# Designed miniproteins, single chains, continued (4): the designs that were tried, part 25

Each design is a single chain, and the fold is of that chain. pLDDT is the mean over its residues in the fold that is shown.

## One batch from the design tools (miniprotein)

Design m12842
Fold by ESMFold2-Fast:
Formats: C-alpha cells, structure tokens, sequence
Structure m12842 (fold): chain A 60 residues (1-60)
C-alpha cells in the first residue's frame, strides 16, 4: 500500500537523520560544547522527526 511505501521512505530518512545526529553529537563533544546543550539539541531533533512522520501518516 501507499502508506507502507511512505513508512519505508520515512524510516530511511529517520536512519539517515539518526546517523547525522550521532555524528554531530560526537563533534560537539569533541568541541567542548556542554552536554546539556548537546542532549537538548539531539532530543529536539528526534522529536521534530517523530512529529513530521506522524503528520505525514495522518495526511496519507
């Protein structure tokens, strides 16, 4: 079904975004950015991705 195709594409995007967030986290840790700021940024990114995915599912 179309929903299954959308879910597969969004899962691939999520995997890519998770990898990029992990890479950014490592870089920020090496650059001495406070852990609290790093954690907040990562959590915000994950939440935005989840919200976008839910909105797209509801539209389909």
Amino acid sequence: SMLEEVERQMERLREWAEKRMAENKEKWEKDGIPQEAIDKSVQTGKRVLEELEEKERKKA
Scores: mean pLDDT 76

Design m12843
Fold by ESMFold2-Fast:
Structure m12843 (fold): chain A 60 residues (1-60)
Amino acid sequence: SQDQLSRDVQDVLDSSGDVMNQQLDNLIAQGASNNQQSQVFNDIRDQTVSDIQNLQNQFS
């Protein structure tokens, strides 16, 4: 249903945000470069987009 899809998408966004914050905090604590931080950001963003598209396809 549309309501279930909306909840599943929100759960993915919340989980991805938590992972993003934890990974970036760890990288900053380790003295990682801006390039390394940007790469991790882009990787998590791309994975999140893929996960959302897969959810939308399953509910179609």
Scores: mean pLDDT 84

Design m12844
Fold by ESMFold2-Fast:
Structure m12844 (fold): chain A 67 residues (1-67)
Amino acid sequence: DDVLHDIIAEFARRLVAGADRKQVEEDFIKRMKEEAGLSEEEAKKIFDTVLKMIDIGRAEGAARRAA
C-alpha cells in the first residue's frame, strides 16, 4: 500500500492547507487510477472518507478556538 498511502497523505495535506476541494478531488481520482490501479468509484469513496476525517478534525479545531 505504499503508493496508496503516499497519494492519500499528499492529498490530505493539500486539503488541510485549504486547496480547492473539487480540483483536489479530480486530481486525486486521476492519481489513484494511474498509480494505485483503482476505479474512479473506489477513488471517490477513499476521497470522501479522507475529506470527512479532515472536516471532523477542522470542526473540533474550530470549536476549540471559536471562543
Scores: mean pLDDT 74

Design m12845
Fold by ESMFold2-Fast:
Structure m12845 (fold): chain A 62 residues (1-62)
Amino acid sequence: GPAAEALRQELARSLGLPEDASVEEILAAGRAKAAAASQVSPVAGLVADHELAELERQLATL
């Protein structure tokens, strides 16, 4: 429905993706961000892993 589309678009924008990005593209970008954060520091990696888990939970509601 419109709420699900709006949430998907917001998640895409939060990751710097186009608003028409698929759920799979959003998830792939979230995983890439978490992997990159782990290269910066262990703490940044843990924060990014938590954000990825929240992203996956939100995408599961679409």
Scores: mean pLDDT 82

Design m12846
Fold by ESMFold2-Fast:
Structure m12846 (fold): chain A 75 residues (1-75)
Amino acid sequence: SMTDSYSNRMNNYNSMMRDSRRNGDRDSFGRTMRDFRRTTSSSPSSDTTNRLSSDGGRTSYDMRNDGFDDTINRT
């Protein structure tokens, strides 16, 4: 489904973000997250992004949120 396609994109972005964080590129991490959220909200609907960002309905998204916080706190 379209939701699965966006979840797959998130996994790809998360892999890139992990590599950027290891190099100390926190700005790249933040930009990648912003771009992903904008892309997702453009299709198919904001409802999908609201569930991921507000409710934390996906385990992989929760892990990525932890990774983002770790990047900010660990450097």
Scores: mean pLDDT 50

Design m12847
Fold by ESMFold2-Fast:
Structure m12847 (fold): chain A 56 residues (1-56)
Amino acid sequence: SEEEAERAYRGGYELGKASPSMTPEQAAAMGRLLGGGGEVGEAAARGGKDGSIEAG
């Protein structure tokens, strides 16, 4: 759902931001795994990438 995707993006963003040792690609991959794949996982991946970039 849209709500699940938005929440997943926020979760990924905070994870990426809190993990400055991860590359954006690594943060995206972790977001996908934690988001469970699919649309929710892709939203978490985008968040992870964006959060990692913001942290650097």
Scores: mean pLDDT 79

Design m12848
Fold by ESMFold2-Fast:
Structure m12848 (fold): chain A 69 residues (1-69)
Amino acid sequence: KEKYEKALKLFREADTDGDGTLTKEQVREVAKKAGFTEEQIEEILKADKDGDGTLSFLEVLNALKKVLS
């Protein structure tokens, strides 16, 4: 519960351009700060199914729900 809310806040802060997308590098750094394990970070990064190197905020949210289940 708390971990999910903290992660959401940090991911919103990482989207400095306000465009609703994050690079894989930004996702990795934010997830580390939020206290996610390397396994959980890799699972989150798999949300980039198209391999374009970016994740939408919605893709990140869905991945967070999956790894925190």
Scores: mean pLDDT 73

Design m12849
Fold by ESMFold2-Fast:
Structure m12849 (fold): chain A 89 residues (1-89)
Amino acid sequence: SIEEEIEKAILEFEKEAKTMSPEEVLEKAKEKVKEFAEKYPDKPELVKEFALGLAQVLAKNSREQGVPQEEIDKYLKKFFEFAEELLEK
């Protein structure tokens, strides 16, 4: 199912993110959500679900690297603004 594809992609991204900076995770999350939105243009709710999973990876990576919550919130805002733009097209 598409839901299983989302879960697998998030788990694989979480593994990749362990060696990445928060900024690298943000850029990779943008790439992944864009590709997913292009693959499933008629499934905006699944794109939102995938974006939430990617955002959790970004937040976890940032926290583990000692990034303060205010900066994490800024990264998440940039990511969600990017994802919202994809859904408006």
Scores: mean pLDDT 86

Design m12850
Fold by ESMFold2-Fast:
Structure m12850 (fold): chain A 85 residues (1-85)
Amino acid sequence: MEDEELIVRAAEGDEEALRRLAESDDPNAVAMALLYAAIQGKVEIVERLARNPLTSREDIEEALRLAKYMGKEEVVEVLEKILEE
């Protein structure tokens, strides 16, 4: 599987790589994409990834922590709303 290469590209800000990771059957790949999307302020990708059935509550909480640290207020709003569901 090409998930390792996609994770590296997603960390570098590649939106295509983030989109492909969001469609992965690997929970680790989905979690890593969520963290990178949150750090980068990619609100739509964050919402999609946070609602993925492979995403754990702990992954969402970590993404929220990173988004707060990076000042990504729109991502913080989306993740807090999802955690309250």
Scores: mean pLDDT 78

Design m12851
Fold by ESMFold2-Fast:
Structure m12851 (fold): chain A 72 residues (1-72)
Amino acid sequence: SAADIAEFERLLEEIERLMVQLVLQGKVEEAQRIGKEVRELKERAEKDPSALPEVIERLKEIKREAEELLKE
């Protein structure tokens, strides 16, 4: 749905900003790991649009993981 696409794009932008903050804190390996997983999820959604809701839920988990890493 259009709402799912908007949420997907918003989550990608939010995670990208968090990855930049991780790099600035010297957590480059963690940022690279997150970036790889995000790329794989994006490719999955592009190949199978029916996977979009599951991809969104995993992106929400990745966002929470990145926020927790920034607290360390």
Scores: mean pLDDT 88

Design m12852
Fold by ESMFold2-Fast:
Structure m12852 (fold): chain A 64 residues (1-64)
Amino acid sequence: ELPESIDKEKAEKVLLYTLFQALMKGKISKEELRKLVRDAADKFGLTEEQKEILEEYALKYFSV
């Protein structure tokens, strides 16, 4: 679950964008995934704190 401090709608868009990019690339490293999340978060105007949280969330979601 995402913390309440994050706009869930924006977070969902970032995660969907990241997932779409990951599917197009096939195999993605942990570092590549992190960069994709940060880029997507920047695109949707998230704060640095929100980017950090979402980055960790995505790594856990995709890496276990």
Scores: mean pLDDT 72

Design m12853
Fold by ESMFold2-Fast:
Structure m12853 (fold): chain A 87 residues (1-87)
Amino acid sequence: SLTPSEIKYLKKIAEAVSENELYKRVTSADQNLLEFALACVLKGDLSTDRCGYGATTLLRYIPAKDLSAASGISVETIEKLRKKFGI
């Protein structure tokens, strides 16, 4: 399970991805998948497992350096989150 701090970091990452349109930096085929993943994390409309899938998808497809630059979260913290999701 995720800690409250890890949930806060994931929400901040999702907000940064949305605000900076980082999903537009991938191929058009992956862009729809990232937009769906983003909606899952930001809206919380899905079960915890599906929100976890959304978070995993964002962390997998967008480089940690780009997530760090947009969110202000360190690359080291983002890489620790990636490892927790098995990435």
Scores: mean pLDDT 74

Design m12854
Fold by ESMFold2-Fast:
Structure m12854 (fold): chain A 82 residues (1-82)
Amino acid sequence: KELEEYIEKLAEALLNKDFEEVEKIKKELKEKGYSEEVIEAMYTLAQAKVAEKEGIELSEKSIELVEKAKEILEKYKKEKEE
């Protein structure tokens, strides 16, 4: 829930080329206690959403990075549920 909202906020900032907002969101996530690995995973998914909206087909390497980011976030969700 919260992770998805932040991914959408990051994607919106990236679409607007508002890199100051991107850094502000990353700082807010750090202050909330998210690890750097989780924050970078969110950023990777945000970049993938931007590529999809811009009609850019992801390379195989980009798809692998996106899948790894998804695995990191799913592991984080499971760890926080228990």
Scores: mean pLDDT 80

Design m12855
Fold by ESMFold2-Fast:
Structure m12855 (fold): chain A 64 residues (1-64)
Amino acid sequence: DSLIVNLVRRLRDIGSSSDLRGLAGRGLSDGPDALDQAARRLDDVGDRDSQRVTRQFRDQLRRL
């Protein structure tokens, strides 16, 4: 789950759509599913801010 943690931390630092496209373009296999799982885990620990950012990125990946 270290990969999910690293993704969430990177998403917190991303403030532009170009950065989101760059991360998506790196070929996150199962990216939407992995991000949905990450959002679920963040909800369990009460980190709603990180969950919100993760879900936003998941939705962006699904639109690609």
Scores: mean pLDDT 57

Design m12856
Fold by ESMFold2-Fast:
Structure m12856 (fold): chain A 98 residues (1-98)
Amino acid sequence: MSKEEIDLEAEAALVIIGLTVLKNALERGYTDGALEFAKRLSERAIEVAKRAKELGRPDIIQDLLGAFQEALESARKAGDNEVAKLLEETIKKLQEIL
């Protein structure tokens, strides 16, 4: 594995950790700043996914898709429609990159 692939996997892991933090915050009713946090995670995920496609790593994109789908379920359960819409749009973009 190249250093570039290792760095990419680390960046993907940080996005997934961030989505877990977002999920936990939404489940606990901490919605302040959730949209801005979700937006930053979405922007990073799209960048990571494009690089993963260039390196032939669809597994990274699939891992991101799974994490976003879990966060989307939590946003819907919390009734945060703006976060839910953003996560749904990000999932569609990730699927298009795959």
Scores: mean pLDDT 86

Design m12857
Fold by ESMFold2-Fast:
Structure m12857 (fold): chain A 71 residues (1-71)
Amino acid sequence: MVSEEEAEKEYEEVKELEEELRKTATESKNVAERVGAVLRVVGAAVSAYLAGMEEKAEELFKLAKELLKKS
């Protein structure tokens, strides 16, 4: 399973990049870049869920859903 330390670092990284990821998912003309932004958030959400960080996982899944709706 993913460690809590690893999941926390992934969460922090995604939160630091949140605005950039939102911009990439909505404004990029490259489909792979838009998909990559969503997958980065989903990966962090899954890691948080597996590490038992339910609130952080829910927050990240909500972000991923928002990015999918805007892409």
Scores: mean pLDDT 79

Design m12858
Fold by ESMFold2-Fast:
Structure m12858 (fold): chain A 115 residues (1-115)
Amino acid sequence: MLVPDPSASPLEQARAALEQVLAEAKATLSPEVAEAVEEVVKLGLEVLDAIEAGDLEKAEEYLKKLKEAMKKLIDLYIEEEEKKKGIKYSEEEKEEMKELAIKYLDDFYKALLAA
């Protein structure tokens, strides 16, 4: 069981979490979805680097790109789940998933700035 280092900063913990997400995606998801996760992780690391540098204007610019990449990832993930399970998500369900992901990114960004 990987225990987070309790002495690690919130930014270091966020960086480690993104690296873990990418490793799990490459092990469990299709190559197409894993590639989309890799793009999200790269943009997430750019946001963290900008926050660490104190460049909030650059951090917000990368956050916008991260939100766009996240919406694309959700669309790919939903399409693959629909194919695997033989089901269809409603447009309302798809939009709710995207809205929740964007809200999560905004809440996470605010938490990192407060730390």
Scores: mean pLDDT 81

Design m12859
Fold by ESMFold2-Fast:
Parts: C-alpha cells; structure tokens; sequence
Structure m12859 (fold): chain A 74 residues (1-74)
C-alpha cells in the first residue's frame, strides 16, 4: 500500500530532519531504497531527496535530511 509506505517514510524523515548524524542519514536512505524495491510498479513512486546544510549558533555543518516517497497518481 503506497499511502502507508509514504506515511511511514515521512514520519522517519521528520525525525532525521533534526539529526546531523551520518548514521541516521544512511539508515534513512536504506529504508527508502527497501520501500522502492518492494514496489512492483516503480513508475507509481517517486523519491525526492533534500540535503540542506545549515549553521547553528556555535555549531556548523548541521545537515537537514528529508526524503519523501510519493505516488505519481493520487
């Protein structure tokens, strides 16, 4: 079910958005890849990766990672 998978992925994205840990980014990427591979119709799914680096007070190189999986048809 594409809606269910998309929802789960979005929830994890919001969690990792606040983490600048490479580990979390790698796990998120693996999750999105697994979900994509389970799809029998890849054409109905699209992945959008957003990596943004931001600077915080006294903290540099903070990366915001966001990944969304959407169906081409709604």
Amino acid sequence: DTIFRDTQLNVMLQQYEKTDTVENTERLVRLSTQLSMLDSSPKQHEFSFEIRSSVSSNITNMITFSVTMKSSKE
Scores: mean pLDDT 46

Design m12860
Fold by ESMFold2-Fast:
Structure m12860 (fold): chain A 98 residues (1-98)
Amino acid sequence: MEKEIEEIKERIKELLRKAVSADPEELEKISDEVAELLTRLLRLAEEQGLPREEVLKLIGRVLAVLGDMETLILLARRGEPEEKRREVAEEGIEVIDE
């Protein structure tokens, strides 16, 4: 149970690190995988019977990471520097580790 959540979090962080240097087409694939993994995290939280307050916090984190992925795609399409994309990815990683 705890191991499955940890594996999902580690996979999301790996994908966010990969997103820093990915082209826009690869980023869309990464974004789809991240969204699927975040959906699995929410399902596991529901199955564990977490209090409403904790579920709402998790929903907030999910929305933040999805926003970071959309920002990474926009930055890549605009040809923005890798350094700027790294800042967005690091924000998403911190949210997952909260």
Scores: mean pLDDT 81

Design m12861
Fold by ESMFold2-Fast:
Order: structure tokens, then C-alpha cells, then sequence
Structure m12861 (fold): chain A 77 residues (1-77)
């Protein structure tokens, strides 16, 4: 989908540290959907600005949502 292509492009444009934040956000359990908390903790862990960590965390959650939606469509179609 166009959404997948855009998310993959956005991920590829991230720094290596931001890519790790996005991967952690992608793997988060349901209550880990609080982007601000994950972004704050990852900023401290990886030495990122709060803004850079927030961008990466938001992207990771968006990728997770896309995969869940596509999996639901494949199961139904």
C-alpha cells in the first residue's frame, strides 16, 4: 500500500538510534501505545532529543498499526 511505502521511506530516513526507537515502539504491548512515555524513556536511553525520539516512536506505532490492519485484511480476504 501507499501507506506502507511511505512508512518504509520514513524509517529509512531515520538515524540508526531513531530506528532502534521505532523498533521498540513497534514491539510495544497495548499499554505501550503511550507514545510520549516511550519517547521520553528512549530519548534518555539512546541520547536523542525529545523531538527525534517522539518522531521515531510515532513511526514505530504507525508501522505496527499498519501490519495489524494488513494482517486482518489477509485473514478476511
Amino acid sequence: SDTRAQLEKDYASLSPKQQKVAEEAYKSRPYGGIISKLASESAKKYGLSPGDAAIAASLGFSMRMLDLNEDALRLSS
Scores: mean pLDDT 75

Design m12862
Fold by ESMFold2-Fast:
Structure m12862 (fold): chain A 96 residues (1-96)
Amino acid sequence: APLSLAELRERAREALAELPALRERAIAALRAAGREALIEAVRWQAEALEALLREVLAAESPEEAEAIRAAHAAAQAPRIAELEARVEAEAAAMEA
């Protein structure tokens, strides 16, 4: 079932409050694993998610919130494709 605008805004506020801790935990895990090359990807994904969540909080209708999500997904698609290709290349190198 689609969420109401009030429920979307509540979830966006909760996500924004938790995002700094989730980002730091992800960065710490990547450093511990020696995967520092992926830290910048975590940082730009967190920045993009923060921008999305702030725009959803400013939305005046559920339809506007969905349009905002779709626009952000389209804008991030090339960067996600590059990250996926990089992760696949690193996985292939580890198997060699």
Scores: mean pLDDT 78

Design m12863
Fold by ESMFold2-Fast:
Structure m12863 (fold): chain A 80 residues (1-80)
Amino acid sequence: LEEIRRALEEAREALRQGDLERAREHVLRAVRLLESTGNFEVEVEAGIAMLVYAVYTAIGEEREGLEKALEQLERGVELL
């Protein structure tokens, strides 16, 4: 759980600094960690976060997609 929270904090900080590459890396790390929990509800939230990120990235709004994905992943952590 602490590793997931740390990944989300690092992604949030990277977004604040405008480092989209670092933010993306930490978001993907958090998704991987959440998917490894075996909790179906948490896995669904992680999947929704990835879909949101993918849609926004496809339309050229990666920063917004990362911000929305982070909110979704934080919700997933609350379910643990």
Scores: mean pLDDT 79

Design m12864
Fold by ESMFold2-Fast:
Structure m12864 (fold): chain A 70 residues (1-70)
Amino acid sequence: SLAARRERNRRDAETEIRLLFTGVRLVLAGRLDVSRAELAREVGISTGTFYRHFRSVDNLLSVARGFAGL
């Protein structure tokens, strides 16, 4: 249904925001050596779910650097 699709889209958006904020915290802490598995675990998602939102950890950290002003 449309309602179920909207709920999934909302959860996906929340996951992306959580990933981005985690990336910003890692960049500000100088933790640029984090693995995909570590990042997914810190956010509480699977590595498969991670790839639905960002193509790579490096891609996420690059986006996060922009938000951190680095």
Scores: mean pLDDT 82

Design m12865
Fold by ESMFold2-Fast:
Structure m12865 (fold): chain A 98 residues (1-98)
Amino acid sequence: KEAEYERAFALFTTADVLRQIGDAIDEEIKERKSLRQKLENGEITEDQYEAEVKKIDERLKKVNEELTAQIRADAAAFPGLPEEEKERLIKRYEEAVK
C-alpha cells in the first residue's frame, strides 16, 4: 500500500544522499583552505594554486553530476512513483547541490 511509495521515497530522497554531497563539499572546502595557506606561506606559486583549485572544481562537478545521475537512475528504476513527483524531487535535489 504505502510501503512501496515510502521505500521509493526513502531511496530517492534519503538524507544519506544529501549527506554524501555535503561531505564531498566539506572535503573540497578543507582542501581549498589548505592550498590558500600554502600560497600565503610561499610554499606554492600562484600558477600552482590556480591549477590545484581547478582540479578541485573538476572533482566537485564530477561528484555532483554522478550523484544527480544516480538519483535520476534510481527514480527511473522505480515503477509506481508518479512522473511529476519524480521531476519535483529531482529539481529539489538539484537546487540543494548548487
Scores: mean pLDDT 68

Design m12866
Fold by ESMFold2-Fast:
Order: structure tokens, then sequence, then C-alpha cells
Structure m12866 (fold): chain A 67 residues (1-67)
């Protein structure tokens, strides 16, 4: 269930591993819950929506551009 996926992601301590798990769900076509989206946005430092694979990639590219 998506609730089990949320708890699994929350248990990860490494931000990069959290993002990798969220990315894997998006690659499988799994919609993100608001909690998963909030975790991704917090790690990436963005307030933009991250509800799709394309939005996730755009956020990652924006962070890389600012670095």
Amino acid sequence: SLEEEVERIKAITDPAEKLAEIFNLLKKGVPLTPEMEAIAREILGTDKPITSYDEFLDAVEEVARKA
C-alpha cells in the first residue's frame, strides 16, 4: 500500500536514499501521496509541486543549476 511505502521512506535517514525511493515509485507510475511529495520538496528545497516523474526531474535539474 502507499501508506507502507510512506513509512518505508520515512525510516530512511539518508536524504539521497529517500529521493531514490521516491524516484523509483514515480518510475513505476505510482502517484505520490502528499506526504511523499512534502519529503521530496523538503530535501530538494523547492515549494513547486512534485506529483509526476517529469516534475521530479525538473526539480532535480533546478537544484543542480543553482549549485
Scores: mean pLDDT 79

Design m12867
Fold by ESMFold2-Fast:
Structure m12867 (fold): chain A 75 residues (1-75)
Amino acid sequence: SAAEAEKKYKEGVDLQTEAQRLAMYDPSTPKEEIIALLEQAKKAYEEALKLDPSNESAKIGLKNTEDFIKTIRER
């Protein structure tokens, strides 16, 4: 349903935002913990897209999350 797609999209946004907060403001946070949050965000965006494949915001969120995972892994 549209409500389920929106819920999954919001879950992705919340998880990605928390990962960004930890990366920016808590330098003691292990890389693996940040990546785990981002992988959860990625899964939420993928689930949102299964429910609504035309959700451009979810596509952008997924791509940004994948790019952020790569950046954190490479640092």
Scores: mean pLDDT 87

Design m12868
Fold by ESMFold2-Fast:
Structure m12868 (fold): chain A 102 residues (1-102)
Amino acid sequence: MEEVGKKVQELFSKIKTTIAHNVTDEEVRDKLLKLVGEAEEKVLEAIKKGDFGEAIKIIKETKKEVEKLMDSSDSVSEETREEILEQLEKLLKLVEEAKKKQ
């Protein structure tokens, strides 16, 4: 499971980088980075416990909260919004595939 945790960390790092570079509104950016950072800690903890079902639940809830936050602000471009949501979807699929291999 060490390899899955590393790939999850790499995807969360890419998501955070996309937010940091493309979200110009400081308040929205900071809220998104906090949401994603807290989700990363919880997802990695769930994976360490072998609870991929909980990790999937956290990612799904995080996607909804991130989408809602971005939709509430005109400062996030359509292109940036779609990129962040696509990266979160890739993360979800990675964890779902890891669960199937158990």
Scores: mean pLDDT 85

Design m12869
Fold by ESMFold2-Fast:
Structure m12869 (fold): chain A 73 residues (1-73)
Amino acid sequence: DEVAKLIEALNEALKNNDDEKAGETIAQLAALGVKSIKTDTFELEVGPGGEAKFKDSTAANAAEVNALFKARR
């Protein structure tokens, strides 16, 4: 339930190029113990400290990279 809602929020944030929202959503997924996410649009690995990295090559710009650094807060 909550994980699916966060995945939808992350997908929307990435679509809108909202790097802050994406980073916050990744941190919340990590807090819930999510280790990896695989969808039709992206594949993401999530670390225990909110560290995250995209496993596919669909990251389009530097804003997505910046969101990953914000998730480490």
Scores: mean pLDDT 65

Design m12870
Fold by ESMFold2-Fast:
Structure m12870 (fold): chain A 55 residues (1-55)
Amino acid sequence: VIKAVATKDITLSGPNPVVLKKGDKVIYDSSTGKALSLSTSVLGKVDTSLLKPVD
C-alpha cells in the first residue's frame, strides 16, 4: 500500500462515492486498485494518475 495525495478533485468509484479535494490524503492499494480516503474513511476505485505518492 502507498500513501498519496489527490492532485485534483477526484470522485472515488464505489457503493458510497465521495469527491476527494486536491491535497486530500489517501492510502492506495495497488493490488485492489482502491484508495481509502483518510478524511472520510471511504474506500473506492481511483485512477492512479490522479494521485501523487508521499512518504
Scores: mean pLDDT 72

Design m12871
Fold by ESMFold2-Fast:
Structure m12871 (fold): chain A 117 residues (1-117)
Amino acid sequence: DEVLKKILEIAEKLLRGEISAEEAVERISELTGLSKEQAKMLLASLLLFLTDLSYAEVGELLGISASTVRRYTDTVLEEIGKKVGSKEEAIMLLNVLAAQGKHLEVVKIILEAVKSL
């Protein structure tokens, strides 16, 4: 899926400092039709699960507080949890997929959850 690959590329460019948080949010919104808040929720969740960054480090990268990162990611995990049984099961699923290098599957699961918000 070219959309999932482009989302991952945008997140990777943001992580490398090649684009600003504003540019990443704008590109994701244009690509997916997501609102700016939904795009931030997607980016915060992807950065948290696909990297070793803390809530504070993800917040610094996105220009938001660590508590906002936690709120965004908790909201996304609760939405995924509705389909997989629980928030804890959602966390385990994303961590297992990330550890297996299935980054596009992580993007897909988080994107579909965010679209439902």
Scores: mean pLDDT 91

Design m12872
Fold by ESMFold2-Fast:
Structure m12872 (fold): chain A 94 residues (1-94)
Amino acid sequence: MLAELGRRLTALGEEHRSDPVRSLLLGVTAAVIRMLSHEDREAVLERIREEVERAIEELGLSEEERRFVREFLERLAAAKTAEEILALLEEALA
């Protein structure tokens, strides 16, 4: 259930807290998981894309880091379950 996913995300956040790109990936993942329970997934996803672009600007990420984060979001957007989303996050953090 969502509580178990929340605990896993918290543990990963503690492990990667010093890395701004990995922290952003965790935040994006949490937002997408919340989207799974929303009726209008496309509208929520568009808002997530806008927030990610803002975070990229505020963090001053490099072109390579910007590309990596954007590609990660699109991979998450294609996922259908929380388990798939978590697997993609674990792969990206590897």
Scores: mean pLDDT 73

Design m12873
Fold by ESMFold2-Fast:
Structure m12873 (fold): chain A 90 residues (1-90)
Amino acid sequence: SMAEEIAKRLEKIAEELKKRAKEYEEKKDYEKARLLYIAAEELKKAAELVKQKKYEEAAKMLEALSEDPALSPEQQKELKELAKKLKELV
């Protein structure tokens, strides 16, 4: 289903953010690393909300995360698109 694909994609983006966090940690940029770890955990929470069919709550979380300057512009745009798709499932 579209919901399953969205949840999977959110989990994959969360893993990408954790990888970037580790790279910043290796550069001793602990503040950037911390912000990326927080964003990754929030994306995992959004994925769980999608699995629970709480699409409106998940979409609101993704919209908030899409404004996070710690994310790349590409990731920010993708989260906005995924939020829009979740709203279509309600």
Scores: mean pLDDT 88

Design m12874
Fold by ESMFold2-Fast:
Structure m12874 (fold): chain A 66 residues (1-66)
Amino acid sequence: DPTREIFRLAREILEKYPDLSLREAMAAALVVLKGIDIEKAAQFAGVSPETVRKAVEILKELLEEK
């Protein structure tokens, strides 16, 4: 199930980056892994688009390194 993979990655990211909330990590994971638009990811996670964009930048840098 793709949903299970997204939840797993979000929790793993949150463990490495505790400054991110679970909702922010989930929204960023959806954008980076599934190519979902920032606005749609923010709507699903119940956070602002600006918050999602910030989290996505952090995750992209992390994923590029690893």
Scores: mean pLDDT 74

Design m12875
Fold by ESMFold2-Fast:
Structure m12875 (fold): chain A 100 residues (1-100)
Amino acid sequence: SAEAEKLRELVEELRREFEAEVARLRAQADATPDPEKRARLLAQASLLDWLVRMALHLAREHEDPLAALRTLVETIEREHADDPLAQRLAARLREIIEEV
């Protein structure tokens, strides 16, 4: 449907935006001499990368992509409340769901 195509396009744009954030976190980790701070930055980058890939997979492959993305947003809001970038991803996904 046209709505499903629009959803996939918006989530693809979101993926490109957050890929830049993942790259920034990895570059910051590479520049960090503190091994504990490096590990935290790499963990944050890996989580963000995984969440973005999951959102894209759900938008493309799920039989009910809007319901699946809503569940992902609620999970991020609950389980990653202390991660501001994960919360920003959740907020952006919520905007996309409401627009479609």
Scores: mean pLDDT 88

Design m12876
Fold by ESMFold2-Fast:
Structure m12876 (fold): chain A 115 residues (1-115)
Amino acid sequence: SIKEKIKEVVDELIERLRQARTPEEIAQALMDGLQKLGKIAKEEGKITPEIFKLMTALSELVQAARDIAEGRPPRPLPESDSPIDKLIQRAVEALRAGDVDALVEALREIYKETL
């Protein structure tokens, strides 16, 4: 099922993030995860609300991770009180702090919120 494929991508991403030792490796793991979600959407012939929310969240994290890896200042996040946007903000803050455990927990909660 689509949900099983999404879960596999998220589980693989979490494992790669736990093994990452550099900002560049974190950025690459997030980019690969986003690309795999895009492939699932293409194979299913549509973007489901779940895939759309998760891809949007990962796109924000990829942007933040690349900015950190390249030494660029953080980009402002949209002001939103939605649960998913608050989780994205928490994940971006974890990325800025170099806190992989906090990033992994935020990603798990993002995944749960998209279901």
Scores: mean pLDDT 83

